# Ledger of designs, part 7: designed miniproteins, single chains, continued (4)

Each design is a single chain, and the fold is of that chain. pLDDT is the mean over its residues in the fold that is shown.

## One batch from the design tools (miniprotein)

Design m12212
Fold by ESMFold2-Fast:
Structure m12212 (fold): chain A 67 residues (1-67)
Amino acid sequence: MSLLERLRSEDPEVFVEAAEALQDSTDGREIARLIGTSFAIPEELAPEVYRLADERGIAVFRPQRIL
């Protein structure tokens, strides 16, 4: 499964594992931006996913959304 496919998973554990691999990448920042534009974390899971990423020190892109 590609890194992008794993980051588009609805499973938070799969997402965190993919984000760890992304963090170790030399292109991590650019890949994170690409993922931020082509993948959306469901709002129900987003706070937990971002909290886990922050605790693990994983760089993730979060699009800002307002009503």
Scores: mean pLDDT 52

Design m12213
Fold by ESMFold2-Fast:
Structure m12213 (fold): chain A 94 residues (1-94)
Amino acid sequence: MEEIKKEAGKILELASELAQSLIDEGKEDLAKQIEKLASELEQAVNNEDLEAVARTAQELKELVEQNLETLSPESQELAKKLIEQADRLLELIA
């Protein structure tokens, strides 16, 4: 669980930064969806529910990937980092 908590913590930080960047772009609905999934990921980690951790990390990654091309260059950079961290977390669970 220590490595999972560490990698999830990085995802939560990046999700917060991305959400703020998206609000600045007028993409509040997408920012709220990211914040909701990040909150669900945090709860899953705190509950040590590895199945929920994998599911929420995958959903967050997919949401960000689906919207990547619509984002500003600044938000795309944060989004790519978030995707990379989600992949690392998913590898730890697999």
Scores: mean pLDDT 87

Design m12214
Fold by ESMFold2-Fast:
Structure m12214 (fold): chain A 94 residues (1-94)
Amino acid sequence: SVKDELEKLLEEIEKNFRTMTAEQVLEKAQRLLELAKKAAEEHPDDEKIKEFLKSAENAVKTIEKLIEEGASELEIRLAAQDLKIAAKDMLETL
């Protein structure tokens, strides 16, 4: 189920990323974090999953700070770019 949920979420992100609002970027980052936590609970010793979890935690914190500081939607999308890449790498591992 984590693999299917991650695949569907990534398809939604890739389709809409260019036009996503700051709030939508944060929502998708939070959903990726929830999936990363679930994967880490199922595979506690998997280093790639641990890296994805750390990436997701850092991205959510960065995006929240950028929104608080009034950053542009472009800056917020760029902050999510590394998380999107990490999520794709994780999908190939699951």
Scores: mean pLDDT 82

Design m12215
Fold by ESMFold2-Fast:
Structure m12215 (fold): chain A 67 residues (1-67)
Amino acid sequence: TTLSPEQYQQLQERLSGRELAVALLLSLGDHPSIRDLAAALGVSPGTASRLVRRAKEALESLGIKVD
């Protein structure tokens, strides 16, 4: 619950459902491994890595630091 409603709305507009889910996890200070994310989302490790990168880029563009 560290995101404002306005920040959450901006993330919804910029990210797909899977990218948004990863962004929310990162915003809560959760640092799951690429392997664990891939298993949880039912995607390849390469796809999970791309989702993390996109999520971080979107969070940083909104002034939200991820570590």
Scores: mean pLDDT 77

Design m12216
Fold by ESMFold2-Fast:
Structure m12216 (fold): chain A 89 residues (1-89)
Amino acid sequence: MSKEDLNLFVDIGMVQIETGVEVTIRLNEGDIDAATAARIAGNRRVREKLEEALPYLSEEGQELARRMIAGLPSDAQARAAVEAQAARL
């Protein structure tokens, strides 16, 4: 649970335009960028912790840690996850 999740909820709404069409208000680009940056920073911290642990792990543990690092989301995947979270709220 994060402060960003609560902020995303507040920024999502629905607007009735003059034509009577129902439109979902999307988060602005800055809100998505900020949440994306936070997720990227989180992924970086996970990588740093795994890399710090590498010298203390068995060879099998080191291989697993390297696979976990390689499996961390790309910047594009992090952004997609933020957009998916916003859509779910």
Scores: mean pLDDT 61

Design m12217
Fold by ESMFold2-Fast:
Structure m12217 (fold): chain A 112 residues (1-112)
Amino acid sequence: SVEEELNKIKEELKELLKRLKEIYEKLKPYLTPETQESLEKGLEEAEKNIETNPLRAAHVLLSIAEVLKDVAEKLGDEETVKELEEIIERIEKIINQLDEIYKKLNLKPKSD
């Protein structure tokens, strides 16, 4: 069902959020205070939106992952870069899945 697909996506977004929080904590000492504040606000926004607006949560997590990847690249942390590339690919797949789910819902008399 659409509800089962959406619940699986929400669970995956929660896993990706946890992974990005772990990478953020690892890279935090190398971040400017401005970047730290921006990423912490983004992580909080993503967490708040997973249940009610998973598409918004996915886009926020994508932006966070791209910022963290840029930092890891500048540090020469090839392992963290590779992990973030895999996270980015997973988030992009989720965005595409959500777009298809919303498209299917628009073809039926079900809109919230």
Scores: mean pLDDT 87

Design m12218
Fold by ESMFold2-Fast:
Structure m12218 (fold): chain A 71 residues (1-71)
Amino acid sequence: SALEEAQKEIEEIAERFEKEKVSDLAEVEKALNELYQKMVELGIPEDQRQQLLDDAAARLMEIAAANRAAE
């Protein structure tokens, strides 16, 4: 389903951030913009898109902050 594809994308982004030790907030913003476009293309309703985007933003910001603190 479209929701499963969006959740898979979020998981892949999070795994990439952890693997590559992404700490730059500009990379977080870029990933969130690309995720939003993909969710629009998948036809996910705006209310679900906003919730998924907010949850993804919180998760990716936490990963980036943890990576930044480890440097």
Scores: mean pLDDT 85

Design m12219
Fold by ESMFold2-Fast:
Structure m12219 (fold): chain A 94 residues (1-94)
Amino acid sequence: SMKRIEEALKKIVEILKETIEKLKKTPDTEKRVEIVQETMAKIVDYINENLNKEEQQELRKMIDAVSDGDYEKALPLTIEFMKLAEEISEIIRE
């Protein structure tokens, strides 16, 4: 259901925000990569545990829509999720 996808996105956004705070406090590049890998694993596990296959497909469609600039086809939390993921990518590139 859309409600379960929204609840999962809220949790994922929370995890990503905590990860960004940890990364900003971590000057070691190898440790930053480890934090990102652990965060991605936690997000994948959370999705697999809390969303069924149909809900996962719907989430993927919304992620693809945001990537294509079709913001009206995605939940606002999907847009926030994608922005936070971009911030993490920028921190790692620095």
Scores: mean pLDDT 86

Design m12220
Fold by ESMFold2-Fast:
Structure m12220 (fold): chain A 82 residues (1-82)
Amino acid sequence: SEKVEYYKKQLKTMLDALEKEDIPKEIALDSLEKLLNAMKKTLSKEEFQEVLDYAIEELEKRNLPKDLKEELLKLLEKYKAE
């Protein structure tokens, strides 16, 4: 799906920025939540789960501050449970 590939690319770009730049946790969480809400409205349930699984795997590979990483993961897991 072109939509799935688009959102995977958006997530990768955001995570790359979080690793390279000292972005405040509140801004990172707000940005991810807005992206997740857009995905929930535009993707099928199956496509949304695929992108969430990708995001969790990518987040786990990243060298981020522990607190930021835990909060981002918690947000992703919350959306996966819905």
Scores: mean pLDDT 86

Design m12221
Fold by ESMFold2-Fast:
Structure m12221 (fold): chain A 82 residues (1-82)
Amino acid sequence: AFEYALKAAELRGKLHGSEVDEELVREKTEEEKRKLQEELGFDEEEIEKLFELMTDPKKTAEFLEEKLGKKYEYGEGMAEVK
C-alpha cells in the first residue's frame, strides 16, 4: 500500500500532469480510510462523513505530497534502502 502510493508519486516526477496526483490521492485516501476504520473503530458511515468534509483533491494531494516528501527525504537520510 505505502509502496504503491509512493510509486505513483515517483511516476508524477517522470510524467508531467496532475492525473498521476489524482490517482495517488485516490489510493492514499482509501488507505487512510482503512487505517482510520481500524484505529477509530467506526463504521463506514462515520469514515465517509470525515472524508466528505475533507474531500478535496487539491488539499489531499498537497497534504499527501508533504507527508510523502518528508517521510521519504528524512527516511532516506536515516534508513538504508537496498
Scores: mean pLDDT 51

Design m12222
Fold by ESMFold2-Fast:
Structure m12222 (fold): chain A 71 residues (1-71)
Amino acid sequence: SDEVATQLLLKFLEKYPEPLKTVEEFLKKWAEWLKELGEDELAEYLEKAANGSKEEQQEAIKKVWEYLLSI
């Protein structure tokens, strides 16, 4: 739900309050956070994408949004 997604985003921002400099940094921080939440498969996917092409990084951002919409 939108409320659950919003709360997860707020918790992410509380844990990582520094400005995100790159999409790579964004994906790596999300992977670390998701791994702590027990979402190991999604975290691994984001870690691979963070070190991949710009296209793979953009698709990974889409996966984060899809995850947030699914909870």
Scores: mean pLDDT 75

Design m12223
Fold by ESMFold2-Fast:
Structure m12223 (fold): chain A 69 residues (1-69)
Amino acid sequence: SLEEIAATPFGPGILAHGLLDSEDPEVVERVTALLAERLARDPSLVRYVRAALARTTGPLAREALTRLL
């Protein structure tokens, strides 16, 4: 599950990269919520959000990643 992926040490990077390829609003919102929870506990994870935002071309992913900053 997305929640299981988010719990791994590499989860935030995988989830942030996954947003680049997803235009499913339900998936984008769930991944964004999981990233927000992890970011609140470990601010260093913002590097994954910034890296994904710099590479994203999708409007849903761009909006979601921008909300995390």
Scores: mean pLDDT 72

Design m12224
Fold by ESMFold2-Fast:
Structure m12224 (fold): chain A 82 residues (1-82)
Amino acid sequence: SPAALAAVLRSIEEGVLTGEQIALLNRDPALRALVLAYLKFVDAVRKGSAPEVIDALRAETLALAAQLGPAALELVERALAG
């Protein structure tokens, strides 16, 4: 669900995932893969990783979001922009 993905992305920005969100990710491998890629991107930006590393992680996150559909891609594009 795009609403569930939006809530998960917001929880990551706030620094916490709820037990209900963790349970959702455990039941949806595609969504779990996207969230893990996004967390790697956020961590790389926070640590000041090299631009080529950040760009590669951004591309990987967008590719995974595209596989979930256009609504997921739009949500992830907004999250990656800040």
Scores: mean pLDDT 84

Design m12225
Fold by ESMFold2-Fast:
Structure m12225 (fold): chain A 70 residues (1-70)
Amino acid sequence: HMTVQELYDYLKKKYPEDEARRIMLELMELVYKGDFDKVRELLKKYNLEKALPTFEKLRKQIEDTRKKAG
């Protein structure tokens, strides 16, 4: 399973740094919004489906933070 850091490192090896950064920001925004269908589609596009469990954990952390904040 890929961590978020391993995912970003992988993207930087395959894509220009600016593009890798944009992909990571888009993934994080989609996770934060809870749009997991688009997260899966974007991961599939870049052959990163193995990172999906990592993003599911991030989703839970974000949801817990939102519940605590009210």
Scores: mean pLDDT 75

Design m12226
Fold by ESMFold2-Fast:
Structure m12226 (fold): chain A 84 residues (1-84)
Amino acid sequence: PASTLKVGDKVEITLENGTKGTGVVTSVDAEKGQFDLELTLKSTGKTYKVTVTVEKKLSEDEYEATVTRKEDGTTLKATVKLLK
């Protein structure tokens, strides 16, 4: 399908706390409904390694997800939009 997420894809993340960032997909685990990305926060420019767990497909290019930071296990709900 046209909205299949792949390594190298760019995404926009909106975290539940209102923080926005952009990420590059580094791995995809379709069986688990998960993908990893390097997320750069727009406000700080700081980059984090995170795992995104897809909870619901909202549209062809948009997902409701849980974002978990790999370094400390911090978990936030997020909306993920695939950038084309």
Scores: mean pLDDT 79

Design m12227
Fold by ESMFold2-Fast:
Structure m12227 (fold): chain A 86 residues (1-86)
Amino acid sequence: TMSPEQRKIAEALGLLQHAVARLKELKADPEIIAQVQKILDYVLSNADTISLEEMLELLEKVRELLAQADPELAEEVQELIEVLKK
């Protein structure tokens, strides 16, 4: 049975996977793709132990990386951050 915190982490993982796929499809800056992929790989490796606080910090870093590359996706990340804080 998944805890509420584990469900929030799973939702954040889904958005990170979507973000990487979208950036690759749009042929975004390879450095930005690499940075977001690195964050995704870290979260995947630590999904069972990562705190909600650390996840929120990582999502904020992703939002900053996306602010110029994909502003619409950056807004989706910001909306998820607000939902996860509830």
Scores: mean pLDDT 84

Design m12228
Fold by ESMFold2-Fast:
Structure m12228 (fold): chain A 83 residues (1-83)
Amino acid sequence: MDEVIKKVKELLDLVFEDKNLTPEQLARAIGLVLSIIGAVLEGNKEQAIRDVDALVDLVEKSGASPETVEKVRKLAEEIRKAL
């Protein structure tokens, strides 16, 4: 559990460090991160996976750098495996 939450926080930090996301995209990413944390704490693995996938899709369709997208995808895979 704590490891999953730490990885979700690392994912959020990567999104915030990427200056190519709009404020609206950042706000949506924050909402998804909070949803993932809530789902993990509730033991709702299916919801957590859906929200992780939605966050990856948001970042991939944003102006984020290719390096940020790759790191987000890797962290998302690690989160899914840890759930």
Scores: mean pLDDT 83

Design m12229
Fold by ESMFold2-Fast:
Structure m12229 (fold): chain A 95 residues (1-95)
Amino acid sequence: MLAERLRELAEQLEAGRGEVLPEALRLIAEAIKRKALEHAEEAGLDPAAVEEFIAAQLEPALAYLRAHREDPEFRAEMAEGARRVARSVEELERE
């Protein structure tokens, strides 16, 4: 489900739809956060600190994304990232 949506967003980004960049970034961040929180205790990390770190990365990333929406190279890189995360999530969600 999450993987399928990430693939759809990647295809839209490759087609030039920069307007979906914020949604793609949000879903990528959500997938990363879930995995990070699952391992936080084992890694000796404070879960609140992990959430804060991810939130801190998301805000400047969204600002950077708005400034670079018109850049086709940036859209292509974001689409690639979404596809990589989708593949990882798909393997886990199907099991």
Scores: mean pLDDT 74

Design m12230
Fold by ESMFold2-Fast:
Structure m12230 (fold): chain A 63 residues (1-63)
Amino acid sequence: KVEEVEELILSVPDPVKQALLLMGLAIAKRNGDSDEEIISYAADMARKLGDTELAEKLEEIRK
């Protein structure tokens, strides 16, 4: 769920990547996006940032 997404993002060692992901997540939550949409958005953003491993882990939360 969204809480697991936040935990995974907080484990990201790159502070710039972590900040971008957290900011995107906060905006999606503020907009009232569904949990599925928030998770999908976070996974897509991780992929665009070149972190395919993080994207796969985020998609597993969506399951």
Scores: mean pLDDT 76

Design m12231
Fold by ESMFold2-Fast:
Structure m12231 (fold): chain A 89 residues (1-89)
Amino acid sequence: MLDSARRVFDSQLSTVTNPDAQTYFRQGNIYHLLGLQYQSQGNNQLAISYYQQSIDYYTQSYNLTTNPQAQTIAQGNINTSQSQIDSLS
């Protein structure tokens, strides 16, 4: 699970060409992976907190990019983190 998510995130980074947007996108990836890790340990409250931080960073990345493909990818990752929160709530 974590390895598969990391590989997807790494492949998406090349689409985020703005350096500041890419930095926030990378932070979003890190917090999403932390969410998955704590979810796998049964710590749903901490997992939700990390998924919320992931959404915040992906939103920052989305707002800094003018590339529609990068925006679509960031929005997809926001939706994925939100679905995890919804499933744990």
Scores: mean pLDDT 84

Design m12232
Fold by ESMFold2-Fast:
Structure m12232 (fold): chain A 99 residues (1-99)
Amino acid sequence: AVEEVRREVERLIEELLAEYERDPEAARARIRARLAEFEATHGERAIALAETMKSEEELLEHLLREAAAGDPAARAMVEGLAVSRAGERMALLDGEAKA
């Protein structure tokens, strides 16, 4: 179900943020590695989809439905977006934007 995929994505974000609380440098390195892997594997497809969608929210809802239907590429893209969002939250917590 879409709700199951959404909960798994939220859990991934929570796990990444929990890692950040324990070791900020290791957590940031892991986020960078995951994003680089996502860009190399799915970057072109993610850009093409984003060009057809009016908003990031619309894109996310579309990908969640396709992932729930069993599309592994859509699942990977949803996870990539979750990792990106976790990285943004880590940047805010790190105080980099406040320096």
Scores: mean pLDDT 72

Design m12233
Fold by ESMFold2-Fast:
Structure m12233 (fold): chain A 110 residues (1-110)
Amino acid sequence: DLELILRAIGGILRAIGLLIDLEMNPSKYNPLAVEALEEVRRVFMAALETGDRELLEVGERALEAVEYALYKASGEKQDKIFRLALEAARLALEGRYDEARELLEKAFEL
């Protein structure tokens, strides 16, 4: 499915772009954000390898949570969102999509 492939590649490129921005801007650097972005990138890679649309959709939502935290949150709230996105990405890689979605909903409620 060409749409799935393009969306997954787009997610990978967006995650890489954010990782580069963090490295180029030390004042914005957060090791938890780096860990979350690396795991989200793994979710998109798995979506490419499997063609699994649930992996793709959870990956996109997790990336949105990391982006929200980077641009709209600070301090402990920002760190909590990164931790929730990281755990959701890990759950998604295990096929635990409902649990991943629950954590992402909590991230956007913060």
Scores: mean pLDDT 90

Design m12234
Fold by ESMFold2-Fast:
Structure m12234 (fold): chain A 75 residues (1-75)
Amino acid sequence: SSSELLREVMEAALDPSRSAEEVLALATRAAKELVAQGDLEGAEQVLTMAYLRAQELQDEASAARVLALAREINA
């Protein structure tokens, strides 16, 4: 369900043991599934969580990849 995907990404983003790249991978898969379900808002939310995690860890490459994916969803 959309709620389970959102929760999984949120828990990963709040886990200090997980890298920004790991959170990005989960958020990318969740966003694709949410888009397939028609939940564009949910897809944007999981990508936002990955972006904030990348910012916290100063992972500029992961942050840039999240922004690119978010733009593609809204194109």
Scores: mean pLDDT 85

Design m12235
Fold by ESMFold2-Fast:
Structure m12235 (fold): chain A 69 residues (1-69)
Amino acid sequence: MEVEELMERIARAAVTQHFAGDDTPVERIARVGATYARSRGLEVDPEELKKRIEEGIREAEKTGEVVRD
């Protein structure tokens, strides 16, 4: 699995959890995701992962695909 694919999967899962009412900080999710990637032999920058999660949340809110009430 490529770093890019793994980051996208983690970001998508985090966005889904966010709209399901999970209040876990994005920074913590990014850190845990980076640690998981490392256990699989992949190096992921937690800052880049955090940015992707934040972007995914913003994009989902903007398009109306996932509505936060």
Scores: mean pLDDT 72

Design m12236
Fold by ESMFold2-Fast:
Structure m12236 (fold): chain A 83 residues (1-83)
Amino acid sequence: MALEEVKRAADRAIRAADEGQSIATELGNKEKQAEMEGLRRAAEEVKRLADKSPNQEVFLDNARAIYDRAEKLLKELKAEKEK
């Protein structure tokens, strides 16, 4: 159901943001650490608001956008860590 899909997308975004925050901390990259923390909080907020909203499509789109941004940043951080 739509709410379950929103929760799954938000949870994926939270996991990507947490992994990215860990890598950014290891690298000493405070800017990307802050960006990942912001994305994690945004995903948590989408998950919270979706539970009480009739507009599940909007929250699903928002969760997916947050996940895409977190995934992109995570890939950049993993590339920085290869050295």
Scores: mean pLDDT 82

Design m12237
Fold by ESMFold2-Fast:
Structure m12237 (fold): chain A 75 residues (1-75)
Amino acid sequence: VKEKKKELLKQLAEEQGLKVEEVEEYDEERTRELLKNRVFVYLEELEDALGAATTFAQQGKIEEAMKILREAVKS
């Protein structure tokens, strides 16, 4: 759906310091490379978030752990 693709590209542009206007002009190949690089960054962020959340959960800070996980998934 166009709406979901537009929101995804806007988010990727903001996170990488790119102009949304430029990213929207990318051809299919450039868009795939951008998404591939973002997937690797996203997995790294999720791994870091999981580590932090696990530490908070072990300390009994369940609400803080859940907040970290929710924010990471939204990224």
Scores: mean pLDDT 65

Design m12238
Fold by ESMFold2-Fast:
Structure m12238 (fold): chain A 89 residues (1-89)
Amino acid sequence: MKEDEELRQRYLELGREMARRVIEAGGEISEEQLSTEGRLAAMTVVERWGKTKGDAALSANTAAGLSPEELMRLAVRAYEELEAAEAAA
């Protein structure tokens, strides 16, 4: 639905901002980024990246097994690859 897509886009943007800030901080993750909202934002970036690559490595069950820090670090990787893909489009 349009409302779900709007919310997803907001979390995607938030997740990209959080990933960029982790890169700017030399890989340090803040408590705010480890919050429930930060985890949802990180998941949104990772899901977008996984869909783009066709990579099923991060099913909901696998992602649920990651710590918030591991999820955010993966979101940083996903962010870098999504930026490269968008630059190529």
Scores: mean pLDDT 71

Design m12239
Fold by ESMFold2-Fast:
Structure m12239 (fold): chain A 91 residues (1-91)
Amino acid sequence: MLKELEEVVRKSMEELLKRGEITEKEAEVLYEIAIELIKKYESFQEAIKIIEELSKTDPEKALEYIKILKLTILDLLEEQNKYEEFLKKVE
């Protein structure tokens, strides 16, 4: 699923470049941000699975992974801010 999302993002950027709707530099920046978001989402999914398993065997460790989940959400918000700053430059 996540690898399919990376491929969709890549193909979408190539299509926009082909149509002349974005520059190569803009495509590189957008692609980099999108890939970082996908990686953070993957970490989020893995953290949930670990929390579920650990909650059954080691509740204290489950709490530590909840902290990782919080950090992943904060990182996603930071990537959103980077995207908004990029959009200001292309107006």
Scores: mean pLDDT 70

Design m12240
Fold by ESMFold2-Fast:
Structure m12240 (fold): chain A 87 residues (1-87)
Amino acid sequence: MTAEEKEAFEEAKKLGLGELYEAAKTDPERAAELLRELALKVVEELLKDPEKRQELFDELQTSTDAELREKFEARMDAVLAKGIAAK
């Protein structure tokens, strides 16, 4: 087990997903849904943190996957629209 794996598991616990994640081990489809929600939350954090956002964009710049870039842009638009609606 690497330090990164331990940190990711600890972050899941801090987000209140630790107990749900342990229960979801009996249902892999449920675990996938929880990971999708976590990814959505991470995108929201990245949008308000310019340093982490820059690192992500740099990684995307070196990627040749057009689909990855397209999905990221669509996700950003959706999160921004939701953020404007939530006041």
Scores: mean pLDDT 59

Design m12241
Fold by ESMFold2-Fast:
Structure m12241 (fold): chain A 71 residues (1-71)
Amino acid sequence: SLAEKLATVRAEVDRLLAEGLPGQEAANRLSEVFKELGLDSLAQSAENALKGGYSAEEIAARIRFLLDNLA
């Protein structure tokens, strides 16, 4: 279900932030997870945040905001 996919994404966001990855690497990993789950709009949002030079924390906040609006 969409709710299960969103829960998986939230867990992955938390995991990547805990690993301390740079924003670029975090955004790339999240984009791949979104694509694997068929969440193309979220993958594009991660790519756009990356192009905007956002930090890992800023990318995570943006993604959490988008996830909350989809649920």
Scores: mean pLDDT 72

Design m12242
Fold by ESMFold2-Fast:
Structure m12242 (fold): chain A 83 residues (1-83)
Amino acid sequence: KEELLREAIELARRGLEKLREVGLNDGSMEEPRELFKRAAELFEEAGDKESSELARKASELPPPEGERLGEEAIRIGEERLRE
């Protein structure tokens, strides 16, 4: 439902911010991966299978590719929230 979708988008945004920080400062991938994995679970519960798949892939990829997929997951989630 709408609440789950909003929470998923927020977690994906946090994951993206942490992933960007790792890319700039050569930090641990643990936190952004965990955030994207949780976002993927919430996207799936909300019925957004596309954003769920993208967030799960973002959790497994290095910063440049992971950032791109994270941004796409957020974009699709936001589009569904507007409907």
Scores: mean pLDDT 81

Design m12243
Fold by ESMFold2-Fast:
Structure m12243 (fold): chain A 105 residues (1-105)
Amino acid sequence: SSRVRQIEIRATSLFIRFVGLITEVRLLAERSKDPALKQEFEKFAEELEKEMERLQKKYNEIYDEYVKENGSEEGIKKLETFVREMEKKLDEFEARYERLKARNA
């Protein structure tokens, strides 16, 4: 389905953005001279990695169910809803990153 392909592309783009964010947070941790701020960045990177793994696993579960249901409309709606929830989570993490980055400037 063209619609499912668009969902897959969007999900892939969000996971790429998660990887990029994790990388940037780890770089801030490495560059930080403040031990407290360094610890905060390290904890944030760990939180991002755990959330990314959870989201990847859940996305795969929803996708597998969609395939087992022979491409149901309900399955497509569940994928779209989940991808929207992933985007909201990533937006919240990106906002937190910008606040932490400002403190390191």
Scores: mean pLDDT 88

Design m12244
Fold by ESMFold2-Fast:
Structure m12244 (fold): chain A 87 residues (1-87)
Amino acid sequence: GSALLEAIALLLRAIGLVIEVEREVEKLKEKGDLEKAIKLLKETVKELEELIERAEELGEEETAAELRKLLEELKKKIEELEEELKK
């Protein structure tokens, strides 16, 4: 159905966002720009939260669960970088 296809599109969008942000964060870490890396990750988390909300609105619980796993991974990366910034 159309809802499932939209949910698949949301998941593909989320995967693309995660790949891009991880690539950019790695470049920023090489430059020592941890504050910018954290900011970019937080912006991506907000985008991912919007995609989760849309998947939930569609009733696509499995897609929403996969998106929440990606969100948790990004939040862990933020915490790790914030701890590195304190050292």
Scores: mean pLDDT 87

Design m12245
Fold by ESMFold2-Fast:
Structure m12245 (fold): chain A 68 residues (1-68)
Amino acid sequence: AQELLNKAAELQEQIDRNQDMSKIYQELKKQSDPVTGAILDKAIEQLEAQSQANQTQMDEALRQYEAL
């Protein structure tokens, strides 16, 4: 039971961290040349993909906890 909550909390922390990094990269992109902007776009896409994967895992962990 607690292990599922701990897993969900860890995943939420990773999502929050990735959202913060995405915001930083978005601001840097506004000040960057096109080449650096393209690299930042790929980094943002990767962070978004990681957040979606973590959200799916968190939803599954919470579903398992609620079924207990």
Scores: mean pLDDT 82

Design m12246
Fold by ESMFold2-Fast:
Structure m12246 (fold): chain A 65 residues (1-65)
Amino acid sequence: PPGPWIDPEALRAAAKAAGVRLVVGEDTRLQPLIDTLNEGLADAKEVVVNSFDELVALQRELEAR
């Protein structure tokens, strides 16, 4: 169930489907997760993620598309 938590597999699938590549902005602790989510997305629009809260909001937006 989607909540205030990030589902990495769901986010990865949604980002790939939307053609979006995530870039870490402020919280570098997100880097390994974002790198995993971006694998295979060489020709995608880059979206900067500044915090974990923004990543949660982005997951919801990408899943809604």
Scores: mean pLDDT 70

